# Ledger of designs, part 106: designed miniproteins, single chains, continued (4)

Each design is a single chain, and the fold is of that chain. pLDDT is the mean over its residues in the fold that is shown.

## One batch from the design tools (miniprotein)

Design m15680
Fold by ESMFold2-Fast:
Structure m15680 (fold): chain A 91 residues (1-91)
Amino acid sequence: SELEKVKEEAEKELKKALEETAKKYGTLYFNAGEFPSLEQGEAYAKDTFNGIEPGDLYPKSELGKKLKAELKEKGKKLKEDAEKRIKSMFE
């Protein structure tokens, strides 16, 4: 159905936006010295979006803590925007 197609598109756009944001913040974490690789920084960013936090090990720096707060805010906004797009189909 047309409604199912719009929902699928919204879910694909959310996934893409989350992956791109995780790559961006993974790079920022790596540049801040929080992780030894870009891949580990990206994985941590993805875990943050999924509500998984590996305790007090990361982020260690003040900059890293600010980046984590920004990442949580961005992830929340992306999810809220996708939810609003889906809800608009039922008006």
Scores: mean pLDDT 76

Design m15681
Fold by ESMFold2-Fast:
Structure m15681 (fold): chain A 78 residues (1-78)
Amino acid sequence: MTEEERKIRRNRRLLEFVVTGELDIPEDPNLSALDNEEEAVYYSETLGVRVSKEDAEFLKRHPHLAKVKELKEDIPPK
């Protein structure tokens, strides 16, 4: 599986949990595929993983489904 495919799968999984609201969000997901720090801007305490900006913006609208925590500092624009 390519790194890009892993990223898409992970994001889709997060979005799916958020949009359904009825799925059990993993309390301690073993997502060995989530080691792409350069894309992560937030840390999800519920999932125990870092999420991308797009995912974080989506989750901000539904934080009760998948809690996210902003990283200690804002990432400077690239």
Scores: mean pLDDT 48

Design m15682
Fold by ESMFold2-Fast:
Structure m15682 (fold): chain A 57 residues (1-57)
Amino acid sequence: SRAELIERIGFLMTQALGALDDARKLEKDPSKTEEAEQRKKLALEYIDEADKLLKEL
C-alpha cells in the first residue's frame, strides 16, 4: 500500500541519516577517512533505495 511505501521510505531515510552521523563522527579522526567514506557510501545506498520507492508513489 501507499502507506507501507511511505513508512519504508521513512525507515530508509532514518538509516541514511544515521550513517551520515556516523561518518561525521569518524571524520573528526584523520585516520578514519576510509571508514567515514564507507559510511557515506552506505547512506547513499539507503537514499537510492528510498528514491526508487518514491518513484512508485
Scores: mean pLDDT 88

Design m15683
Fold by ESMFold2-Fast:
Structure m15683 (fold): chain A 94 residues (1-94)
Amino acid sequence: MLKEIADNMLNADQTPAQTEAKGVLKKAIERAAERLGISPEELVRILADGRTPAEERARAMQALADALRENTESEADRALADALAAGAEAERAA
């Protein structure tokens, strides 16, 4: 999931649904990055970079989940937020 979200933002070839999701994710990433005190571009790098420590990746995922929950525009956004929060817990547990 984590790499798939980052790949969807970095890949040029995406479906219309992925393009719409990218818009929602962009807003959530901007809010999450602001909460972490980093740039949105740096947050995307943290999520995509294999060198990112699990703890830092977990924090980024949790901040993104919180930003998505705050917006709460759709159940799909909430489901994505729940999945990101679960992923953050899995990263910390590993």
Scores: mean pLDDT 68

Design m15684
Fold by ESMFold2-Fast:
Structure m15684 (fold): chain A 106 residues (1-106)
Amino acid sequence: SDEQNQELIELKNRLIELLEKLAKLRPEWKKEIEELIEEIKTGSPAGAALALAEFLIKHAPEKYRPEIEEIKKRIEEAVRNGDIDALIESMKELAELLEKIVEELS
């Protein structure tokens, strides 16, 4: 729907801004973050969500890993079921978690 498309655009823009901030805080992740930003810009919403979740499992502080893994399971289920609303909701949760991680690493 047009509303879902607009929400996805706004969500993608927020994720890119947060990832650009993260790359400034962790220059050693810059190449991997640039590749992730490209996936968010050009890939499917499902592909972007999964790539972001995998990046966060690898690099986020250990205390966030169980929460990220639960979000990833919900993304995988949403993808299997073609549930776009559940996918958008899971991506919003990843954005909120990424914002907390950026704040903690600042």
Scores: mean pLDDT 88

Design m15685
Fold by ESMFold2-Fast:
Structure m15685 (fold): chain A 106 residues (1-106)
Amino acid sequence: MSPAQEEAIKLLEELIKKEKDEEVKEALEELLELVKKETNEAVHRELVQVLAALQGIKDPKMRLTIAKAVVEALKNIPSDASGEEKAKIIRDAAEEARKKAVEELK
């Protein structure tokens, strides 16, 4: 396991353990399964950054929106894409989800 993959897994396990919202917890658990199957280090490094940012987000609805977007991005990554292309897809998905969540906050 790469150091970045190990860090991403540890961050996810900590987020899951501390999460009180069951829907967010389920999304994070699905993300953990996907991270364990991913082999690309650029994707692992991007996931570490996204997960670190997610730790700072206090609103559970925003955490859910971002977690679900990253899960869907990982599920739909083209197998022939480069590591940098895959990392960009994840980064773009997380940022778009964050923007959407901000617009939907009351």
Scores: mean pLDDT 82

Design m15686
Fold by ESMFold2-Fast:
Structure m15686 (fold): chain A 100 residues (1-100)
Amino acid sequence: SAAWEERVEEYERWIAGATADEVLEAYRAADPEERALLLQALYRLAEERGRPTPSSLAAGIVAGDEEARRLAEELAAALLAAAPGDEEGAVAELIRRLFA
């Protein structure tokens, strides 16, 4: 929806000037809807900055890019190691990697 898109764009503008710790703290304080908006904004900014995202890695794997496959395996392993059974810890690791 246009209202959802506008809110994602607002988060993109805020995140562009924020630190990883500030974004993680905002995520922890957010309700489920705001968390979804924050994650969508993070993926868009990562894509814009040419950083690996789940979507770009999936596209690379489909295109036969072995480097994309290796990066996807590394990211999956890091997320599983960072937060076994902890969704918040997994998201924290994702935020750190997207801002690295």
Scores: mean pLDDT 71

Design m15687
Fold by ESMFold2-Fast:
Structure m15687 (fold): chain A 62 residues (1-62)
Amino acid sequence: GVSDLNERIRERVLDIAKKRGIEVSDEAIDAAVKGDGITLERLVGEDVASEISDYIMGLLLS
C-alpha cells in the first residue's frame, strides 16, 4: 500500500544519506515521499537528491 511505499522511500533516503555522511530531516524525507525534488535538493544537496529522485522515479513510473 501507500504506507509500504512511503516506508521504502524513507529507508532508502536514510541509507543514501548515511553512506554520503549526511543527516536528513523529517522535512527532507517528506519532500522525497511527495516527489518535491526542489525542496529535497535544497535540504540534502544535488548529489544526494539526484540519487534519491532516481530511486523514487523508478518506483513511481512502474
Scores: mean pLDDT 79

Design m15688
Fold by ESMFold2-Fast:
Order: sequence, then C-alpha cells, then structure tokens
Structure m15688 (fold): chain A 96 residues (1-96)
Amino acid sequence: SSELELTKLKFRALAELVSLELSLRMYQRTRDPSFLSQFITSAQEAHRIAQELEDMGDTDLAARVRQAALALGQQALSLNPPSSYAQQINQIMDAI
C-alpha cells in the first residue's frame, strides 16, 4: 500500500460521512424516503471504506468512520422512518 492510496481512502471516507449527514438532514426536513435510500447507500460505502482503511493499517480512522456512521444511524432511527428502512438501517449498523 502507498501513502497516496491511503490518502485517497481518507478523502473518500470523509465524503461518505458528509453524504450520510446531508441525507439524514434532508430526510428530517422533507420526510422524502429517497434520502433514506441515499443514507443506506452511503452507510454501506462508509463501512466498506472503513474496512479498506483498517486493511491498510489506519485502524484509528477506520474506527472513527465506523463510530460516526453508527451515531448517524442511531439518529436516523430516532426519526421513526418507515419499518422497511428502519430494518435496513439496523442491518447495516449490525454489520459495522
């Protein structure tokens, strides 16, 4: 692994966390379930990137990405989304 490759993963991780927060805030504002679909997609991608970061030796950033995704997932559940989305969010959180 190279420092450049690790740096690219770090920026991808931060971009996905921003996408998670934006999707959550947009759902809270609009109640449009398309933002929950975006949230789930970004959460799955954040988990995948966290695993790649860990595999490349950045265990600290991987843990922070996972913890941030879990915190945002808990916030999403607190908004009482439709049961199908709540189930998907719980499934991804259990995988993290």
Scores: mean pLDDT 89

Design m15689
Fold by ESMFold2-Fast:
Structure m15689 (fold): chain A 98 residues (1-98)
Amino acid sequence: SLEEILKKMEEHIKRAEEILKEMKKLAEENPDNEEVKKAYETVKKLYEEMKEIYKELKEKYKLGKATREEAVKAYIEIGSQLALMEMLYTIVKKILEG
C-alpha cells in the first residue's frame, strides 16, 4: 500500500538522520581531515535530497494525487541515497581506524 511505502521511507529518513549526526561528530572531532569533511558535506546533501523527495511525495499523497508508481520510484531513490550514505560512513570509519 502507499501508506506502507511512506512508512518504509520514514524509516530510511530516520536511519539517514542517524548517519548524518554521527558523520557531523566525526567531522568535528577530525577538523584537519579533508576527506572526512568532504564525506560529511556529501552526506548532508544526500540527506536534504531524501527529505525533499519524501516531502513532495507526502504532499501529493495528502492531496490524493500520489500514484503507487511514483511512491515506488521515490522509495527506490531514497533507498539508493541511504545506501551511498552508509558506504561513505563506512569509508570514513575505516580512514579514522588507520
Scores: mean pLDDT 89

Design m15690
Fold by ESMFold2-Fast:
Structure m15690 (fold): chain A 89 residues (1-89)
Amino acid sequence: KYLVVITLKNASLEQAEEFAKRLKERLEKEGIKVLAVYTSEETIILEVETDLSLEELQKLVTKIAKEIAKELGLEVVSVGVTKLDPEAA
């Protein structure tokens, strides 16, 4: 499992929700399982499950996020991917 955090510049809540919807749809088409989506005005957080490495996932999410931002007239400030957890305990 991974946590994906995307920060948008000057996005409204409505724009962030549309961005999150499109991102989920695009990631699911790429074979990535989206477990949860949390949306605020400038920040979108996704919990995802995939066999991709951290680096592969970050690269793919960054590409898709920039494509969606361009479609919606938004700017992506940052894309972060963090491995969730401690289930290896």
Scores: mean pLDDT 80

Design m15691
Fold by ESMFold2-Fast:
Structure m15691 (fold): chain A 64 residues (1-64)
Amino acid sequence: SMGLSVPGELAPATFAAASALMAGASDEEAYERAREQGRKAGLTDEQVDRAFEIARQIVATTLA
């Protein structure tokens, strides 16, 4: 929720990246976490990129 809908297929990658960003990790580290979970879930590179952008939006909204 929080005004953003996370597609179920992207959720593992999105939450991995969001958790890293909330913990103060760099964008690069957060992206690598999204990629790791995305590959495990069978996501394409494009879906991993989308999951990471959703994670950034969630974190920006939460930390504002």
Scores: mean pLDDT 79

Design m15692
Fold by ESMFold2-Fast:
Structure m15692 (fold): chain A 96 residues (1-96)
Amino acid sequence: KEKVLEDYKARLEALHAHFGVSPEELERDLEVLEALFNKDYDKLAEILGISKEQAKALIDDFENRVNKQLPTPDQRKKLEEANKEIRKVREARLAA
């Protein structure tokens, strides 16, 4: 969905702003990100100066990573609750 791509773009822009990256470098990195999400291995190969086979392998890896790294709302809630419990356990131990 477009929302996933837009979220990644926003995070990339925030990181580039933090590191003072030029607008031209940000634009290039955004083009790479769009090519990865659109599975445009021809465009990715052109931007990175690699073979189309290598670009396809990168897209396949990126898709697998995005699918594994994109937590469901339930998974995000469970991670938040787990971190909350870890913090509680630590605080209880320090208070004793």
Scores: mean pLDDT 64

Design m15693
Fold by ESMFold2-Fast:
Structure m15693 (fold): chain A 92 residues (1-92)
Amino acid sequence: MTKPEGVKLKKEGDSFVITHVSKTSTGGSLISKVLQIEPVESFKGRDSMELELMVEKEDGSTIILDPKKKLSEYDISEGTKLKVIMIMSIPK
């Protein structure tokens, strides 16, 4: 039995608040949860591992999340508030 890596999100207006993240959670886990809460028609049925997510932090900084990188590498933890700017296909 493989324990599923879990990210939990709460939508607050135009932003998402991270309510749960594990030390092993990746950008792909976050992208998958964003798409479940706010489905984007152009990416319906796409594997989250083929996508990158551009988010804006509360300080106004913009980050592109690689689905293979850990969320901890971006200083994303429980309580982090993120605004989704766009979703992009990985050009590979």
Scores: mean pLDDT 72

Design m15694
Fold by ESMFold2-Fast:
Structure m15694 (fold): chain A 66 residues (1-66)
Amino acid sequence: SAAEAAAKAALQQQVAQIDQQIQDLQELTKKEVAKSSPEMQPIILEAGRRLIKQLEDQRAALEAAA
């Protein structure tokens, strides 16, 4: 149906948005680590990893709903 096609397209757009957010966050984490002291680098890496995992979990949930 047209409604099913629209719902699927909306899910695909949300997945694409999350993929972009993951890429942006990976680049941001990389840049922040490069600017940071050795003591701060593991903290920034862990924070980035947690946020990326949260986005990956959202992505997986959206794919499961499609």
Scores: mean pLDDT 87

Design m15695
Fold by ESMFold2-Fast:
Structure m15695 (fold): chain A 80 residues (1-80)
Amino acid sequence: MIDLSGLSVEELEKKVEELYAELLRQTADHPALRAGVEDAYRIFKEKLKTASDEEKKELLKQFIYYLEQVRERLAYRYPP
């Protein structure tokens, strides 16, 4: 489980970038999943443009949880 409540917006953004890059690498052999993750990231970035400062933090946390769940499901559903 991830404790995101103590992180700044900048730290949350760095975590999104880290997880997104890792997930893209992990989905290199799964083009449909990779495309889905890329699309979700694009939509998320669009939402951030209209979000208030408080909403940005919540959207970042929500997206981090999303990426972590996708990564966990990928590891479980597509074993080596």
Scores: mean pLDDT 77

Design m15696
Fold by ESMFold2-Fast:
Structure m15696 (fold): chain A 57 residues (1-57)
Amino acid sequence: KQKLIQQANVYMNYFEVPAEDKQDFIQKFEAASSVEELIAIEQELLSKYEPSRAQLF
């Protein structure tokens, strides 16, 4: 669980996710009670912000 939250923080910083959205995702990860929930939240984060990674290059 903690490693997934750390990876999500790296992705959120990398994609320059707004602080409000970062807080919401962190709360979702902390509230998640199963691996399936953690994966679903990570997929939501990546699908929402993945296109923005083009701006990093």
Scores: mean pLDDT 67

Design m15697
Fold by ESMFold2-Fast:
Structure m15697 (fold): chain A 89 residues (1-89)
Amino acid sequence: GIEDIEKAIKLLREALQKVRDGNLEEAMSLIEEAIKLLEKYPDNFYAQKAVKLARKALELLRSGQVDEAIRYLENAIKLAEKALEELKK
């Protein structure tokens, strides 16, 4: 429920900070954990969009495209926040 999405948002924000600090391996681990939490809500449109953007960020980090990965990760966070709003209704 709400707690899973809140944890996912926290993990994605921590991942964003790890990317900025150059800790890409830790960032990728945090993104993978956030994806697992968000995937529990297949009927939540925003949660599933956040998963798609987070997976793209993960792919970009693995290919060394750090600046593009940051943009996808920031957008994944915004969509996860929208998913949280839908669960609170």
Scores: mean pLDDT 88

Design m15698
Fold by ESMFold2-Fast:
Structure m15698 (fold): chain A 71 residues (1-71)
Amino acid sequence: DALTRVAEYESKPIADALSEKFGLDPDEVVEAIVEAVEKGLTTLEEIADYIAEKFGLDPEEVKAAIKEAAT
């Protein structure tokens, strides 16, 4: 699916940033972002909340890291 491939490609900078900040595996973060998109989560808030719950992180810190990586 082209959307899944775009999500994987676009998620790489975000996954790298979250991995460095929180000590996560970048591949697991990419998988979580793709999974969130496949579930219909499309907003920054929804994706950040999903990642935060999956990895036991603070949603506010995850949102901040994603916003920084997306610029």
Scores: mean pLDDT 74

Design m15699
Fold by ESMFold2-Fast:
Structure m15699 (fold): chain A 70 residues (1-70)
Amino acid sequence: MTIEEAIKKGIEFGRKKPSDEEMRALGREALGWSPENASAFVSAARYTREGKEEEGIKAGRAAADFVEKA
């Protein structure tokens, strides 16, 4: 899965307005992905859930870049 695919999945999931518990459950499952993809997904989903989809795209990319540097 690419980082762009992870961001897209995060946006789609966030649009469903998941609960905090649902977000934690998917976040735990995403830990089985690459750290970059997991970070991109979670960040995009959180911001999209709050109605900030553009910020979600930006945050997802930034989170993936941060993890890659670590």
Scores: mean pLDDT 74

Design m15700
Fold by ESMFold2-Fast:
Structure m15700 (fold): chain A 116 residues (1-116)
Amino acid sequence: KLDELIERIREHNPAFADLLRTLKELVEAVKKGDIERAKELLQSFGIDTSGMTKEEIEKAVNELIDDMIAAFRQTEADAERKLAETPPGSPEYERYQRVLEAARAGIEALELLKKE
């Protein structure tokens, strides 16, 4: 289900689909106890893993996912507000509707990752 959602996201946002694949690899590394791989992947997100314990790595992964969900929820709220202000059938309405759909797909993918 997650893999299918990532490939649907890829059709319109390849960079975000690649990001989700990297996040999936990060979550899988933590689950396997591959802490060195998890550190490498976290560093690719700009997180300094120097001196981190296994527990700190797991916390950093959860915080990264939660921060991304919060950012998409903000995008969702902003898009919903813009849709309420925009005439139905306008090009602006269609743009905000696509932004809303993309934000919701991102939240769903990140929540599926968090449940693993």
Scores: mean pLDDT 84

Design m15701
Fold by ESMFold2-Fast:
Structure m15701 (fold): chain A 76 residues (1-76)
Amino acid sequence: DAAAAKKAQELAMLQEQLKTAENNNDKISALIYQAKIAEINGDLDTAEKLYQQAIDLAEEKGSKVLIENLKKLLEG
């Protein structure tokens, strides 16, 4: 149905973005895309863990804007 097709399209897009982030050694973006994929698949525990790892890495890099955005994703 239309809902299943939309979910499949979103997952395919996120998987492609994840591959690009991994190829570019962008660990923060890779963690974010992995977390979003986990959320769509209903694995909220994995998603929360991945978002937290992305926040921790963003804090090491000193990006306050990125940290704030990631915390909103973890809380929402």
Scores: mean pLDDT 81

Design m15702
Fold by ESMFold2-Fast:
Structure m15702 (fold): chain A 67 residues (1-67)
Amino acid sequence: SLSLEEVRARLATADEEGIQALAQEIAADMVAHRKDPALRALYLEQVRLLQERMRERGIGLLVIELE
């Protein structure tokens, strides 16, 4: 799983494809760990960082669904 520092570092240099790949990795981790409330808070912060970066680049905000 990715750390917040790793997510931030990847977002700083990522192209659109890199941002999309990172979004998919975070979403998959969130789905896999959806039953763990402590990890859910960590993943929410990762999603926040991702969405802010997408907004800065003019990319539409992500809609991530959890089950």
Scores: mean pLDDT 71

Design m15703
Fold by ESMFold2-Fast:
Structure m15703 (fold): chain A 64 residues (1-64)
Amino acid sequence: SKLEQALEQLAEGILELARQQGISDEEILADIEKVIPEAKKYSVREALILFVRKDVEEEKKKAA
């Protein structure tokens, strides 16, 4: 879907920015695990997509 493609592009952009700032994949995963414990079972890219998806759903819930 268009949303899935947008989430993949966003995740890639965030990972590129994190690498430029010297932030490791392990550090990103650790931060995501604080909100989504199951994130440790996934790659950093997959975990980040799950995190963004959850954030989007929470935002929609607040608007309803």
Scores: mean pLDDT 76

Design m15704
Fold by ESMFold2-Fast:
Structure m15704 (fold): chain A 74 residues (1-74)
Amino acid sequence: TLSALEAVERAMAALGKERLTAAELGEGLQRAGIMSAGTGRAFVEAGARRLGLDPEAELSAEEAARAMSAATGG
């Protein structure tokens, strides 16, 4: 099983970016073969809301990984 940080870093590498919106992270996760773009976007947006982050903002790898972990109840 991939860690949240490993999944996010693969998504960022797939898009060639170091800061991504939830929608872009979803697309990157899909290109990396980890999950569908819609599912990835939904997890990042839900996790961002749980952490008090702006779900529409660009996230760093650490912020995105924390959001994914929060969304999965981790």
Scores: mean pLDDT 82

Design m15705
Fold by ESMFold2-Fast:
Order: sequence, then C-alpha cells, then structure tokens
Structure m15705 (fold): chain A 90 residues (1-90)
Amino acid sequence: MEKELEEKKKKEQEEVLKDVAEKLRLIGDYIQHVLAARRAIAAGDLDTARAHLEEALKTLEKLRELNKDNKKIQEQLEENIERLREELAA
C-alpha cells in the first residue's frame, strides 16, 4: 500500500512539472517570435515581421487554450496580443 501511494504522488508531481514545462516552452516560443518580429521591423522587413507576429499569435492562442481556467493568465495574454497588433498597425 505504501508503494502505491508514493507512486501516485510521484506521478502527480511529474504531471504538474510536465504541464508547467510545456507552458514555459510555449511562452519561450512566443517571446522568440516577438523578438524576431521586432528585429525584422528594425531591418525594414515587414513581411517577415508579420509572419513572426502571426506565429506569436498562434502560440498565445495555444497558451489561452491550456490556461482557459486561469483568468489572470488569459488577461495577460490578451493584453500582449493587443499590444502586438497596435505595433503592427502603427
């Protein structure tokens, strides 16, 4: 009985850590696309900038789907999306 309880706790902790790691990876992908888009804007390559911002938006949509129960994270993601769209429109 002790081994089953310890295995269950280990699996729960490992699942939480994997979920957090996946979310952090998606955040990293989002940041990389935003930085690449800003570099492209600075270089005058607006087509490349738009492509990277579209990929950043797709990554934010995935993060929203994974965090649909976390209103605070969803609000931050929406704010970032609006900010990027404003930067493109300017």
Scores: mean pLDDT 75

Design m15706
Fold by ESMFold2-Fast:
Structure m15706 (fold): chain A 75 residues (1-75)
Amino acid sequence: SAGKKLFDAMMEARKTPGTSVDELAKLIRDTSLKYNPDNPMSDSEAKKAAETIMKSKDPDVQLLAAAVFSASYDS
């Protein structure tokens, strides 16, 4: 599913030290476009999602946020 692919990509990106909000936003955008081309996330929406995930320093909260955003794009 598109949501599962988005979740997996976000989890992998967070393993890379120094991943910025802009880098995460680009990954979210590119993944949503690739796996959900009929309803792709806009650049501003992807940036808001990345900012929301990165606001928390708690890995469990980041994982939950990533799962919620991913599920929202799984039709």
Scores: mean pLDDT 70

Design m15707
Fold by ESMFold2-Fast:
Structure m15707 (fold): chain A 94 residues (1-94)
Amino acid sequence: PLSEEAIAEVEKLLDEIIALLGEHSPGLARMAEYFKKELLIAAKTKSAEEVLKGAEQLKVFFEEALDAENAPAEVKARVLELLDKIIEIIRSEV
C-alpha cells in the first residue's frame, strides 16, 4: 500500500482533474470520479507497483479520451500534467 501522505496527495490531484474535466466534459468527469474511487482502493490495499500500473493505464485512457472529445490543448496539457504528478508520487513509493 501507499503511504497516507502519498494517498492524500494523489486524492488532491485527482480532485483537481475531476474539477477541470467537469467544466469541459461531464462524462469524462464522471469517469474520473469512478477511477479515483478505484485507484484510492488500490492505493490502500495493493502493492505500489500495481497502483503505478493502474495510474499509467489511467493516463493512456485520458490522453485518448481527451483527443476523442477534441478537448482544448490547454485542458489536455493540464490533465496530463496532473496525471504525471500522480504517477511520480506513486513511483516514489515503489
Scores: mean pLDDT 87

Design m15708
Fold by ESMFold2-Fast:
Structure m15708 (fold): chain A 130 residues (1-130)
Amino acid sequence: MDPPPPQTTDPSRPRRPPSAQLTFFKNVVVETLLNHPVASVFKDLPPAEQEALTDYPKIIKNPMSLGSIRERLDNNLYDSAEEVLKDVETMFENKLKYYEEGSPEKLAAEELRKIFEEQKAVLDKIPETP
């Protein structure tokens, strides 16, 4: 005698196909940035020592990391490539705003932002398909 079939979770919403621009962000932009040697400072949110800094939330309005962006892309939480672009830009601006000129953190942010700007120029030439 066979056991009864397992209950399947029944998602009431149709799955949205990913846009060409979102696919480019996930497979090219975020992967390229995460694999760069200086990306270690962007993979996760600041360590617990920075969480103890009272000035961090006064200077940085929206904390952001490459890990958070990748997770949101994987879970289809972005509605458009423009939302991903804003989060990536926020991540770079946070480093440039919090750290002083000539710091290793700011130099790493400037290097990755240069790579991102080159990828953004390619993205702007990709037509958005429904």
Scores: mean pLDDT 68

Design m15709
Fold by ESMFold2-Fast:
Structure m15709 (fold): chain A 120 residues (1-120)
Amino acid sequence: SKADLILRKFVNRFSEEVEKILKEAIENNWTPEEFVERLIQAFEKIVDWLKEEIKKANLSDEEIEYVEIRFSFYAHLLIRDAIDAYAKAHGLSQEERDAAYKRVTDAFRELLKKKYEEVK
């Protein structure tokens, strides 16, 4: 379906960007705060991209809801795995890892709320 194609493009694009950010964070010894901020910025850009792809595809309301639910699910999985990899490389505690994950997921929720409430 058009929705599944958009989701596949999203997963590929966001996965590549997250992997690039993770590699740069480890190689350049970024702080957890710098790493988290770069992940949040990447998410904002991919949300803007997703909105344009949905517009171009002329999806039904049901297809839009399906994409939004699956998009959120995959974004959280990709970010969790990236934060876990960063935490292991930098010797972060489980509590520090969980705090970073919470900060990113809270920012994602606020960004999605703002982007969708302002544009409908």
Scores: mean pLDDT 83

Design m15710
Fold by ESMFold2-Fast:
Structure m15710 (fold): chain A 56 residues (1-56)
Amino acid sequence: MTPEELAREIAEKLGVRTREDILKHADEIAKYLKEKYGKDITVEQARLYALRALLA
């Protein structure tokens, strides 16, 4: 599973769509991706994947 696929799966489960919730969930997803993939992704990449998943 790629970081992008994992971010999308988590975003689908969350389901909440307010602007504040999107930003909060993006931070939570980004943290989880960074912990899971470690040095293989940057914090900036993790955040981008999370935002893309939530805004798609």
Scores: mean pLDDT 76

Design m15711
Fold by ESMFold2-Fast:
Structure m15711 (fold): chain A 98 residues (1-98)
Amino acid sequence: KKKEELIKKLLEAGERLKEALANPETGKETLKKLVDEYTETAVEFLKENLDEIEDEELRELVEKLLEALEDESLPEAEKEAAKYSAVLAAIELAKKIE
């Protein structure tokens, strides 16, 4: 299973973004790329590990979040909020299923 690999990728992407944010010389394009990479890794982790979410209500919320992220008609503000929520959900799930 990809579980350990995805957890490692998620943590590494988060650390790279954190380092870039701490560096005032980091360009906007680099930050955007790191945010996108972190979000994509979080989404992949959630999709692969939906069955590990014990709370049925939380699992439903995560499933709806993943569906929203695949909706091309989703407004940009909602898409950004969904990406942020996906990253947070992935981090919390990773802590529980290591």
Scores: mean pLDDT 76

Design m15712
Fold by ESMFold2-Fast:
Structure m15712 (fold): chain A 96 residues (1-96)
Amino acid sequence: SREELIAAVMTESHEIVDALVENKNAPFEELAKVLLEEMERLRERLERLEAPEEVLEEARRLEEEIKELIKNKASVGKLLEKVGEGTQRMIDLLES
């Protein structure tokens, strides 16, 4: 349902933020690995809940944006901002 999808995005967003904060002092390679694993879990959960294609496309777009930030060794603050922006876009699509 729409409510289950919104709850899933909110829960996974919180878990991604927690993982980033918990690993903020870890070597960048480890932080990047954890972040990408959490991003994959978000997408897999949305796929299992049969999210609309536009939401899945937004999740893939966020993953690619995160990969580019990782390639450029972006700060934890920039990674947090991008995760927040992308997950809010998914919620906005689900609420429209």
Scores: mean pLDDT 86

Design m15713
Fold by ESMFold2-Fast:
Structure m15713 (fold): chain A 87 residues (1-87)
Amino acid sequence: MERRRRVEEEVAAQLIKEGVLSEEQVAELRRLLDDPQAAARFFRNEPDPRKRGALVALRVARDGGPETTAEDALALGREVEESARAS
């Protein structure tokens, strides 16, 4: 529990530090992950590739196994962002 929470917090802090999203936007995405249906609806309807990528990074950090690192989660989020931009 504590390890997964730390990875999610590290991902959140890095997204804010890099200027990808605001603190408020990251907090909103973290709340959406508590409701899988709301998260899925947001992902389908969100036009901003950065928010789509950030949601995936935060989800991977939260739901990943004990070997999941913040860097791995952020890398996957960037891949989703680039895919969304290309589409």
Scores: mean pLDDT 77

